Designed miniproteins, single chains, continued (5). Designs and how they scored, part 42

Each design is a single chain, and the fold is of that chain. pLDDT is the mean over its residues in the fold that is shown.

## One batch from the design tools (miniprotein)

Design m17438
Fold by ESMFold2-Fast:
Structure m17438 (fold): chain A 60 residues (1-60)
Amino acid sequence: EVEDLIKRLNDLIEELTKRVAELQAQRSAAAALHQAMTDLGKLQSEIEELRKKIEELLKK
């Protein structure tokens, strides 16, 4: 259970890293950058939610 959540967290971190690299490459496309930043914010929120879940499981 915890191991599955850690795997998902790592997958999301990898996806976030890829999206950041893509945004840096696309910095000249302002409209696309704005949308991508919104998508990154959602992904970051999902990562934080999973971190909290893992922490709860590890505490008890």
Scores: mean pLDDT 80

Design m17439
Fold by ESMFold2-Fast:
Structure m17439 (fold): chain A 148 residues (1-148)
Amino acid sequence: SPQEIADKIFESLKKNAETFSTSQKPIWTIEETDIAKSLPSADKNIIVKVLSAITQSLKKLLPSAEISIDEIIPNKAYALQVRQNDKLVIDGAIFFGDNQVILSLIHKSSVDLAPIISALEELGFSLVYSKEQEVGDLTISVFVFETP
C-alpha cells in the first residue's frame, strides 16, 4: 500500500539524516533502491511533466538555488539535490510507479514544500499519504501521490 511503501522509505531516511552534508553524494540506500525497483515503470511523458513541475516549483521557491536531478533507475527513480550558496538544503529521491509518485526528502526545516505539493496537484495527482518528522534543523518528508 502507499502507507507501507512510505513507512519503509521513511525509516531508511531516518538512518541517513546524520549524513546530510554539502560535501557528500545524494543519500541513496539499498532499501530505497530495492523499493524503487519493485515499482512498475511509469510513462515517460508523466515523468517529464512531474520532474519539470518539481524543478519549476523549486526555482520559484528558491530562485538562487542550484537544482540537480539525476536518473538512478530508468523510468523509476531520480535523485534530487538542491543547494543554496553551496549548502545542501534538499537531498532526496523521486520514485515513479504506475499512476504513483513518491517524494522522499531530507531538507532544511526552513524550506516549505507546500509549493511542490501544489504543483503536483495541478498535474492531477492527489496527495494520498504524507509523513514528516523533524530531526534537529532537518525535516524528513515522504509524500505519496496518486492519479485516479
Scores: mean pLDDT 78

Design m17440
Fold by ESMFold2-Fast:
Structure m17440 (fold): chain A 85 residues (1-85)
Amino acid sequence: SELEKKVEEIKKNKLDVSYGALLKGETPDKEATEYFNEERKKLEEQFKKLGAELIGESPEEFTLLHPYSNVPMKVKVKLYKRKKA
């Protein structure tokens, strides 16, 4: 996806650091909101297990379509830095 490509671009600029991204968004549809929040929670748990630190948030909001309902969602990408292993 477009967001995945942007995350990969950020990773390429950091030799010693692995970056992760977490989507934070708002949606007008309850079903889309629940789906997004569930995925976000899973990603947050994964980053926490990796000892990731929040280093910033994208300045731009993206509009994504919900995969099942095509409802538009406004999302921001949160950037996480992993500690050295």
Scores: mean pLDDT 51

Design m17441
Fold by ESMFold2-Fast:
Parts: structure tokens; sequence; C-alpha cells
Structure m17441 (fold): chain A 86 residues (1-86)
């Protein structure tokens, strides 16, 4: 599905950008990356589960004040939701 491929590429780009910003880091960095990895794994079978993982990554980023990461993940959530409404 073109829709699934678009969502997958979007989440892959998000993961790459976030990894570049966080680098080697604290347990919070690992939690954020783990949720992005799970979002990517789930998106083909369950876009709803992928969104839940993206929302959890956003929650952790906000909790620890990673403002740029939070903005990137929030934009990804918005765009995935837009694709699903088509």
Amino acid sequence: SHMVEEMKKLIEKTREKVKELLGEGSPAHQIIMAHLDKALEEVEKSPEEALRHLEEALRVARKFGYEEVAKIVEDTIRRVREILKE
C-alpha cells in the first residue's frame, strides 16, 4: 500500500533525525529510541499501535525537555494521522 510505504518512510526519517540529535545517552534516550523502533516495526500491521509508540516517545521527550526531539515526533504524529484520514 502506498499509504503504508509513506508512513514507513516518514517514521524512518524521524528515527534517523532523533538518533542524530540524541547520540549516545541516558536511559531516557534509549526509551525514546525504543519507542521509535517499535513504531517502525508496527506501522505495516497496526498504524494505531505505531501511533501509540510515537505518542509515548513524545511524552518521554517532553518530560525530559528534549524540545527539538519533541517537535520532530509531534510533527510525525500529525502527518501519520493525516495519512490515515485519507
Scores: mean pLDDT 85

Design m17442
Fold by ESMFold2-Fast:
Structure m17442 (fold): chain A 68 residues (1-68)
Amino acid sequence: SERLEKAVAELRRLSGGSDTVTKEQAVEAGKRLGLSEKAIETAKKLIDSNGGTATVEQAALALVLGDL
């Protein structure tokens, strides 16, 4: 999915090339990609349930699925 590829790229950019992202990085990625508040909230809930971080792939998927 083009949406998923863009989300992964933006999250990796914001994390400085890390395989994991923080809640703040996921929120910033969602805003920069123009995603809905629902998408951003979905990613925040995932990261909170994972103890404050998630993989780039997990966060990207949450952002994309939350935007549906």
Scores: mean pLDDT 86

Design m17443
Fold by ESMFold2-Fast:
Structure m17443 (fold): chain A 84 residues (1-84)
Amino acid sequence: TEKLRKEGEELEKQGVEAFKQGDYDKAITLYEQARELYEKAKDYEGASRAYNNIAQAYIAQGDYEKANQYLLKSIEYRKKALEE
């Protein structure tokens, strides 16, 4: 569980670097991989953060429909984290 969270955090960090460089497709891919690891670890706070980061990348690309979808997932997982 802790190993999965650390691997997710590393991928999230790489995604943030890609986002800052304007490579939004790479950032989304890295954030999706981080999200999957966080979900496997039942780290719902990490998963919520990853979903929010994916949404921000879609906003940067002008894809507001996908951004809204991922923002709703972020809110859902933040709620799950608070209920644990």
Scores: mean pLDDT 89

Design m17444
Fold by ESMFold2-Fast:
Structure m17444 (fold): chain A 98 residues (1-98)
Amino acid sequence: NPVLEQMVKEYEENPEDPIAQMKMAIVYFQQGNIEKAVELFEEAIRLAEEIAKTDPERARVIYHDLYSTIELLLKFLPEDERLKELAERARALARSLR
């Protein structure tokens, strides 16, 4: 899948970028590695919280992208409590910046 291959390359080039981590989490989710997907979403939220200290506008965009992405994945796995928790955390963090 060329889209997933591009996401992997983007992550390999920028492993500390929360958006690249989010895209790699999608790859792990598609492979059925929910645990690794969750770990990458947790790390992306942590990095976005650090970004929020100096660039709250950029952090807000990242939180929104994380929330929207996790909500999309929850349509395929609606019972995953950890993904639900991460989506709510990203949404709450985005709201706290306003």
Scores: mean pLDDT 87

Design m17445
Fold by ESMFold2-Fast:
Structure m17445 (fold): chain A 101 residues (1-101)
Amino acid sequence: MAEEIANESIELGIDPFILLKERGLISDEQLEGLLKLSPEELAELILDPSVLVRRFGLSPEVARLIQEVLIETYLKAPNRSPLRDIPEEVIEEARRRLEEE
C-alpha cells in the first residue's frame, strides 16, 4: 500500500496526504492538520509515528503507513516530497528505524 500511494502521488503530482484521505484512511480534519505541519513537525513525525496517534487520533497502523509513504515519496522524488525541506540525516534515521522493526 505505501509504495502504491507513493507512486500515485508522484505520477499525479498530488500530495500523498490527499491520496490517503481519498482512500478513506484519514478524515478531512486529519488531512487539514497534516497539510499544515511544518518541516520540524514532519521530522518529528517520521522519527516517531506515535506523534500521529497522539495529535490526530490515527491508528498505529495508519500512522506507520503515513511514515512509510512519506519516506518512499522522498526516496523516489525528493523535490516533490513533503519532506524536501528536512535534513537528509533525519530522513536516513527515520528509514533506519523502519528497517529495524
Scores: mean pLDDT 80

Design m17446
Fold by ESMFold2-Fast:
Structure m17446 (fold): chain A 94 residues (1-94)
Amino acid sequence: MEELKERGVELALEAMRAAAPVEDRRVTILVTAAAIHAVAAAASKDPAVAAAELRAAAENLREAARLAEPLDPEAARALERAAEELERIAEEIA
């Protein structure tokens, strides 16, 4: 559904905002990559491709959460929650 793809983009943008105070370029790169994957999912007309892109976004956010944990535990929790929601959306689309 179109609404699920839009929600994926919203979650990636929320993750970018949550990660903004984290002073680690690796975290910035990973959340940016997740946003690119979420946009690619939204642009895809193939549900399998969209689901794969959202799973890639979730993986990048989970990795960002691990790196953020020692610097900002609240940001890490927000990133992990976004990753979990993206994985759930990917399962619903596929």
Scores: mean pLDDT 87

Design m17447
Fold by ESMFold2-Fast:
Structure m17447 (fold): chain A 81 residues (1-81)
Amino acid sequence: MMELEPKNRLRIRGRGVRDWSAARAFAQWLETRLGAKVELDPATGSLFAEVVGISPERAEELARSAAQLFDEVEAEIEPEE
């Protein structure tokens, strides 16, 4: 109650999709389960996702999952101050 839960924003950028079907499923899961804003670009094989109110542990898990699906992944975790 008195402890502030760390509110983090996770931004994931993926490039060089390895499996488009798996990447699409991942994107849908992020939207439906975490309320994420997700953009998939089939022309470039890229993903952008933004998740708010996420724990650091979950953010790390999502970044690792994205790394399995894309050749290049950037994950940025921003704590709320």
Scores: mean pLDDT 77

Design m17448
Fold by ESMFold2-Fast:
Structure m17448 (fold): chain A 86 residues (1-86)
Amino acid sequence: MEEYDEEKINELVAKIMEAIQAGDRDAVREALLELARLTKHLPLSKVKKYLEPIMRALVEAFGREATVQLLVEIAKETGFDVIVGL
């Protein structure tokens, strides 16, 4: 029951949230790159469910402009352009 990919996604989400709370932008970027590569082939609704709490935490910790810049960097490196529109 449930795919192993979902457990790995949840582990990456947890790592991203911890890195955000620590203010570690490099760790956030690395974990977001891995999450984007893992999730870019999933349905957009499922991706949005995982990314919504991360986006809120990023804006609260780093601000909107820094969050948008980070998402653009992730999109460019992974080809997952839809992440910027979430």
Scores: mean pLDDT 75

Design m17449
Fold by ESMFold2-Fast:
Structure m17449 (fold): chain A 72 residues (1-72)
Amino acid sequence: MEELVELAEEYERGEKAKADNSDPELIKRGEQAKKRLDEIIENMEKNGISKEQARKMLDEARRLAEENRKAL
């Protein structure tokens, strides 16, 4: 779960950097993170989890990570 959250955060940072035309390295890392996330989602589908459900799990992982950060 934590690894999925980190990959999603890298992808988001890359998309933001792409929009801002700021950090080429962040853009590249974001693209790689997206590719890895797509592979993980595909793997989840092979194990009987739909793409929609896998994305829901990613969203919930992000929410829990944010709540844990606030709780500390």
Scores: mean pLDDT 72

Design m17450
Fold by ESMFold2-Fast:
Structure m17450 (fold): chain A 73 residues (1-73)
Amino acid sequence: MLTEEELLKLVIELLEKYIQSGGDPEAIRKAAEELREKYPDLPKEAIDSIVETILSMTPEELKKLREYLKELL
């Protein structure tokens, strides 16, 4: 089972890859697929929810979320 800290680091990694891609949905979907392969015990619904949330956000909101999550680490 993932700890809260491990889950937080994974969400930050997904955010970083998406931001670095310039908002390319393919980049985050590939990162999510890699995450599913690495952590098969993670519920698909949880990963899908995180991806959908990130895809629905503006670049400004994504950067603010990334900074907020880094402070929680």
Scores: mean pLDDT 77

Design m17451
Fold by ESMFold2-Fast:
Structure m17451 (fold): chain A 108 residues (1-108)
Amino acid sequence: MELVEIDLSKLSKGMQIAAKAALEGLKAAAEGQEKAAEVINKMLETEAGLPPAEVHYGAEAVSVEEAAKKILDAAVNSGAAGALQLLASVTGSEEALYAAAKKLAEYA
């Protein structure tokens, strides 16, 4: 089943990474667009209580590569467990969870 294109721009960068991993998991398990929308809506509700991802590291400049790595590590750490938990609440498919976990591991 083909997943519908969902607007992720309202999510923080960290939660966008988590959302993409969850959508890839649902696609691998051939889950429907309704479950994709449910996962994204739950992520949006979770993000409503979280501050947006910060790109500024005070007065100390780090290299773009180091900054990107720290942002990705923070996104994986803050989003990974939440994304897998939200996905597990929507689907009982081990294939979906496994594919999502694999995708998240690619960012670390």
Scores: mean pLDDT 53

Design m17452
Fold by ESMFold2-Fast:
Structure m17452 (fold): chain A 68 residues (1-68)
Amino acid sequence: MPSHLELVERVIELAEKSMEPSASEEFKEEVREIFDMVRSTASLSPEERARALEEIARRVEEAEKKFK
């Protein structure tokens, strides 16, 4: 699992890329869903939050690969 800091940096980079004029609506939607998942972790138990962060990391990696 990447460190919490590395995951945050990757999410920020995706957000920056989604703000570019060339960014597709599909890419913007994926980034929005990732942010929605991050916001949802605030209401979870520590165990559920750990699993949610792993899923967020997976979604970030897939978005990075898909929208190069």
Scores: mean pLDDT 76

Design m17453
Fold by ESMFold2-Fast:
Structure m17453 (fold): chain A 78 residues (1-78)
Amino acid sequence: AELERERAEVRRAIEAALRAEVAPGQSGEAEAMAMELSLELRLTPDPERRAALARRIRELLRYAREGDLEGARRVWAE
């Protein structure tokens, strides 16, 4: 229940951010990185690793919204 709820919350946040905020041009690379981390989150049963992945997804999307692809790439490389 807890893991399912957390996955649903993170997934909804990513979907909302990508559909409502991500601008054309830069969205493709940042979107791909966010989707990869989302897949890793779905496959990860460890709560601590899940929390770390959720944080990275949020930070990556924040950098993407600011147009900072270098920042997004650095978060992806963690």
Scores: mean pLDDT 68

Design m17454
Fold by ESMFold2-Fast:
Structure m17454 (fold): chain A 93 residues (1-93)
Amino acid sequence: MTPEELEEVVREAVRLLQRGEVPSPELQQTLASVPPAELARLYARAAEELGAMSEDAVKALLYGAEYLETGDEEAREKAEEYAKKAEEELEKE
């Protein structure tokens, strides 16, 4: 699979999730083959472009990806902070 095909696959997965649909087993297997940090960044980018996630949720994914690559505890703390903010926004409405 080319990098461009992978970006399209991730974007399609985000669209399916926005519609409340589950990606196919084949799509899930493709996503599972991508390194977690790379997948998180591609997902954050697609979600931002499609308006599928809040800014806090996108930041949580990006800091989470940084933690997965670097092991930086500050990146982990920031990922948890933004994830909590995103969850609080969803719980409000």
Scores: mean pLDDT 77

Design m17455
Fold by ESMFold2-Fast:
Structure m17455 (fold): chain A 75 residues (1-75)
Amino acid sequence: SDSLVEELQNTKDVVELLLSQGRRDDAIAFLEQQRNASTDPKVQQTLNKAIEMIRNGSSLEEVLSVFDKTIKELE
């Protein structure tokens, strides 16, 4: 499988877990670390969008949909 798809799936799973536990600040910090470690512009844009959605109070489902869209585009 594509390494970017696997990375985004793993990132999505961690974000889902953290947000389901109400750990919004931890989810943002995790996403910022993943964004800074990535060299792919599409991954960076996806993670930035997820961070902003969490900060703005978007639902768990809406945040996860950002990952799903990018994963489908990379498959």
Scores: mean pLDDT 87

Design m17456
Fold by ESMFold2-Fast:
Structure m17456 (fold): chain A 66 residues (1-66)
Amino acid sequence: SVLEELKKRLENALKNKDFVTADYIALAAYKLGETDPLVVELAKRAEERGIPEKVVDYIIENIKKK
């Protein structure tokens, strides 16, 4: 359920060329165990850019509460 919501949000972010939002969502999905190669690649780029783990945790928690 949470992974399905993240994947849908990721598709929307990519369609809008919102790569910053896409990076955050991909890293959150990867942390939850997503294995899609595209998601893994985007998550790696997000980690290399130094996106804080606290922000990723916040995204996951926010989706779980909705």
Scores: mean pLDDT 74

Design m17457
Fold by ESMFold2-Fast:
Structure m17457 (fold): chain A 90 residues (1-90)
Amino acid sequence: SEIEEIRAEIEAATTPREILRQLARLAGVGLKKFAENTEAGKRDLQRIKAVLEEAKAKAEAQLTDPATREGIVTTIDSMIAWLDEQIEKL
């Protein structure tokens, strides 16, 4: 699936730009799955959340610039919060 492909790319990412590229892809997939409003879509939103949590852990562990790390982590936290709200409503 595209979500699992994005997960693999995040696992392989070594730079902030690579992480941000995959976050943009996840956002697009998330919006599509939200629009589907199905049980399968809800499960895919939960998978996206898991990948975002993995991306956050990777950013915290590997990004050395504090400002860049904090910016990416804050972006991920905002995406997770939005997903949690949408998943609860589905």
Scores: mean pLDDT 83

Design m17458
Fold by ESMFold2-Fast:
Structure m17458 (fold): chain A 94 residues (1-94)
Amino acid sequence: SAAEAARKKKFEELSRQNVILADPSVLAKEGEKKGLTPEQIERLLNLAKQARKLYLDGKYDAASEVISLLLKAIETQNEEYIKKAEELVKKALG
């Protein structure tokens, strides 16, 4: 069912997010494999570090949403998701 597929995807995303929060360099390696530019990879790494800070500050939903956007940016190679993550970080840290 669509609900079962959605739950499986969320579990996979949560597991992935935990790995990234522990080691943000995982995003840099995945970005390189997908052919992202060095500048885009640096932005992903910095945003993953900010997501870790949000998580430590108790802003779990915001941290999760940032990591989800970064994974979408890598999957789709669409810089718009990096911009959305940057906006979310600014709003959550302000």
Scores: mean pLDDT 79

Design m17459
Fold by ESMFold2-Fast:
Structure m17459 (fold): chain A 98 residues (1-98)
Amino acid sequence: SKEVEKKLTLAEFMVIAAEAGVLVAERAAKNPKVSKEQLLKLLEEARADIERALEFLKEALEFAEKNGDKKTVEKVKKYIERLKELKKRVDKLIEEVK
């Protein structure tokens, strides 16, 4: 349905933004010129972006399930699992830096 497509498109945009933020933070973690304070801010921002993307994905999942769109349900579940793994990596880096 058009509603499922709209929800999925917005959720996918949020996933791209979250993944980009994690990549920036992980690269910053490897750079000795980046301060502990700067790195923590980037990691905390990346975590917030992941949490926001997960909320949009949950909404897209609910709409897809209600519409019987099995293909979109499968796709959204894969994005959720991918973001959960990224969150674990970010949380580990936050713990190591603090």
Scores: mean pLDDT 88

Design m17460
Fold by ESMFold2-Fast:
Structure m17460 (fold): chain A 92 residues (1-92)
Amino acid sequence: ALEEELRAARARLEAARADPSLPEAEKVRIRGETLALEARVLAERLGLPELRELADVLARLGAAARALAPEELARLQALLEPLAPALEEWVA
């Protein structure tokens, strides 16, 4: 189930990256959702509850994207950027 959710989230993220009409706030929300699922998968594989806590934080940050001002949204993007390739590679 969790692996299926991650596959669906990754497909949604790829579609969002390819869509120039999608708002930046929605792209950040989808990225945060995908990172949260990747962290949850990794937490279960390693048995580390700290990664589950990280997943909860990432999910909440993604959900908040639509309510953020452009400057705050840019700061959130900068926070998520270094985590994305690391989690994506480790969960692949």
Scores: mean pLDDT 78

Design m17461
Fold by ESMFold2-Fast:
Order: structure tokens, then C-alpha cells, then sequence
Structure m17461 (fold): chain A 99 residues (1-99)
């Protein structure tokens, strides 16, 4: 699961830069992604969240972001609508894990 999330995060970063190269300095460098993930997992553990549940949520988050980026190449308005839907869905899942 960790390796899958890391690869999805790298794939998201590559896609984002492909669409808008100017954002590259504002994204987490590929070499730092594993360290950022471990830090996020440590924080999730502090909150009582199971590692497996947090990784599954991160996987869904990056998959959604990649889908939104691909859609933005064809229709930016539809991409914005999908982004809002996915943000609401993922936030609700996050809140349920935290309760």
C-alpha cells in the first residue's frame, strides 16, 4: 500500500507538471514524497487513525486528483465540478475516520 501511494503521488506530480510546468517549484519533489508520507502517517497514528485506512484514503485522493487533471485537458469546467464532488466525498470519509 505505501509503495502504491508513493507511485500515485509521483504520477500526480508528473501529470500536474505536464499540464502546467510553472507549478513544479510549488509541488513536493519526488525524492521527498516518501519522507512526507511517513510524516503524514505519524500524524494519522497520533490521531488514532489506522495506517491501512489512512493509506486507502490517500490512494483515493491521488486517484481523484489524477482523474481531475486528465479531465481538465478536455473541459476545465467539468474538472472543477468533479473536484468539488471529490473534495466533499473525501472530506466526509476523513471526518468518519477521525470520529
Amino acid sequence: MKEEVIELAKRYRRKAIEIDPEIAPFLTPEEEIPAVLERNLAQAKKLGIKEEDFLELLKKTFEARIEILELSKEDKEKALKLAKEKEEELLKEYEEILK
Scores: mean pLDDT 80

Design m17462
Fold by ESMFold2-Fast:
Structure m17462 (fold): chain A 83 residues (1-83)
Amino acid sequence: SMSVEEVYRLMEEMVRRALEEADEYVKQGKYDEALLTLEIALAMVRIAKAVAKLSGDDELVRRLDELIARIEARIAEVEALKA
């Protein structure tokens, strides 16, 4: 069984790497690849949030919502650059 801190730490690290990879794609003008990278990260955090909800872990749900908001903000920024 994983602790709330362990699950959050793994998701945070995954999101950090996805944001860094997406930024490298943006620098290269590869907006579709950047969006795909961010959408995959978003899907993974949403799955983790669904599991946390089923487990009744309200603190983990709250912290995962913060990661979701961060990814969604970056997706919106990249979509604006692509337009």
Scores: mean pLDDT 89

Design m17463
Fold by ESMFold2-Fast:
Structure m17463 (fold): chain A 78 residues (1-78)
Amino acid sequence: MELPSVEEIEKETEEALEVVPAEADEDEIAQMRKFAKEAYETLKKLGVPDEIAEAVQKAYEKLLKAAENKLTAEELKK
């Protein structure tokens, strides 16, 4: 069973950043941040290499930041 490479995770993160869903409120973003931390710990427990676990955590952080930026833009429309 092949784990994705750090390069694959980074590429998928860049692609996801282009199509970040605008359908997240502040509470959902907070829950997603908690999930990102738990995902890192879970991957470590499953024996995933540190490099891959860190890449996944960074990917989630980038996606969450992009979602927050979109949320702020929607607030400015009101």
Scores: mean pLDDT 66

Design m17464
Fold by ESMFold2-Fast:
Structure m17464 (fold): chain A 86 residues (1-86)
Amino acid sequence: SHSLAEQALKHLQDAAKAIEEGDLEKAKEHLERARELVEQLPLSPEVKARILGEIERALEAIEEGDLETALRHIQRAGVLIAVHAL
């Protein structure tokens, strides 16, 4: 639904903001919530896998301390949601 897609996108935006503010715990919480919402979107399995893959790579980049890479993966996830679900 549009409302679920909007909420997923908002959580991705909030995750990026949390990274910029240095709150990595909050960033991971927002990414986990975005992942849960994406799984509920009425998208093809292929598109869901691409979005979920970007979120997973963002989480991995945070754990590795590569915040620039994490932000790029968050941006890519957001673009995929905007194109396919909004």
Scores: mean pLDDT 90

Design m17465
Fold by ESMFold2-Fast:
Structure m17465 (fold): chain A 102 residues (1-102)
Amino acid sequence: MEKEEKEKLEKLNKEGEEFAKRFLEEVAEPELKELAREAAEALRNRAPEEEIVRLLREIYEKGEEAAKLAYERISEVKSNTLASGEFHMLAAAYALKLEEEK
């Protein structure tokens, strides 16, 4: 029973990581991938909210379409890996844009 739960979580993590990596390679320009990486690292290192918000704004300003696509497909990435972190930063950037437009 516990083994089946672990296998299910490992499968979700693998599928989410593969999707995130593929999305980043096919949709995100190198500069946008670097900004997403920096934002994910800042969040992991508990940087000030102001710094994280600035990075997220740069992401949607430079790659709004990629950020929007990540936001629309966020449910497909239920993993906690480095590639998933970068994907989540793209999605978060678009979410921030929507909140700032309201």
Scores: mean pLDDT 75

Design m17466
Fold by ESMFold2-Fast:
Structure m17466 (fold): chain A 55 residues (1-55)
Amino acid sequence: MPSLEELTEEAIARVRAGEQTVAEAVAAIVKRYPDLPDEDVMRILMAVLEEEARL
């Protein structure tokens, strides 16, 4: 399993590249890693939203 940091960076990279929306990127991670705690999922979501707001 990739680290939480690697998952966050992957989601940000896909959103920045225009390949996925924020919701799609986070949903793809949750689908691949359903055992991720809700707090970790929220942390990824918040980081991706912050990066999208800067685009």
Scores: mean pLDDT 79

Design m17467
Fold by ESMFold2-Fast:
Structure m17467 (fold): chain A 71 residues (1-71)
Amino acid sequence: ERAAQEARAEAVVAGAAEMGRLLAEDHGPTVARLVLDWAARELRRHEPDPEIAERAVARLGEAARQIEAES
């Protein structure tokens, strides 16, 4: 079901963004960016709906930019 896939992608994005912020605080933005990039690649590989995958990836990219801007 598309709604369930969207909810799952949203939860993954939220979790990865939270983890990225914590990692940036302790280890700097480079480590956070690597983890968020990994999450984006996994979403592209495993989410069969390309619209859902690319929307989630775009939101991970936004989280990475916010973390870098705050550094």
Scores: mean pLDDT 80

Design m17468
Fold by ESMFold2-Fast:
Structure m17468 (fold): chain A 82 residues (1-82)
Amino acid sequence: MRAHEFIAREIERVVDSSSLPQELKDTIKEIVRDVVRRHPDASFDEFIARVRELLRERGVPQRVIDAVVDALRRMEGLLSGK
């Protein structure tokens, strides 16, 4: 749970620092927080898969989805001490 909370906060920071429209920023943050809240026991790969699916369902552009997934993967490396 703590690792997923850290990831959610880092994604919020990355998204808020981006040049994306505010509506997309809000959508991405909402989805990430929802996945953390609903699936606290999910593996990191399952967490990424769920976020990707929900972003796709909400019509977020593929380039933006890829950027969010890349940010999540970088955070996994930091949490693992790699």
Scores: mean pLDDT 75

Design m17469
Fold by ESMFold2-Fast:
Structure m17469 (fold): chain A 79 residues (1-79)
Amino acid sequence: MEEELQELIEKIKNADSVEEIGKAYSEAVRLLKKKYGLEDKTDEEILEMIKAGDPRVLEYAKEVEKLSNIAKEALKKLG
């Protein structure tokens, strides 16, 4: 799990296309959902859990925010 997530993060950082960034990002988010037991939840359901202050889902949200920032930086490098 951890090793798979790190591999996907490296794929995002070293991506040569927007499509490659998108694929690696989507798979990394899927792994994070699995890590936090949220793989059966929609983004809307997760948002409701965040509003309710679920500590597990808040940690998930923090990891997704970090991942999103990595993807944004990779997109900037591609132009």
Scores: mean pLDDT 81

Design m17470
Fold by ESMFold2-Fast:
Structure m17470 (fold): chain A 94 residues (1-94)
Amino acid sequence: SMEEELNRKIMEEAIKMMEELLKATKDEALKEKLQEALRTMKEGYENKDDKLALQGWMTAMAAASANPEFKPTFDALVAKYNERVKEIRAEFLA
C-alpha cells in the first residue's frame, strides 16, 4: 500500500539518522546504547515488526537527548531527519 511504502521510507531515513548519530558519537557508553538501539531498529525493519523498530528508535532518542555534550549534534541530526521526512511526505502526498 501507499501508507506501507511511505512508512518504510521514513523508517529507512530513521535508520540513516541512527547510523549518523552512532558515527558522530565520541562517548563510549552512549555509542554502545546507540549500537544496541540500531540493531533493534534494523531487526524490526527487516521483520516488519513496527513495535520493535519503534522500541529501538525510542531507546536511541532518549539516550542521545540525555547527553548534554552531544545535544547540539543530536539536535542538528534530528533537524536534518525532520526535513528529509517532510520531503518524503510531500513526494507521496503530491
Scores: mean pLDDT 83

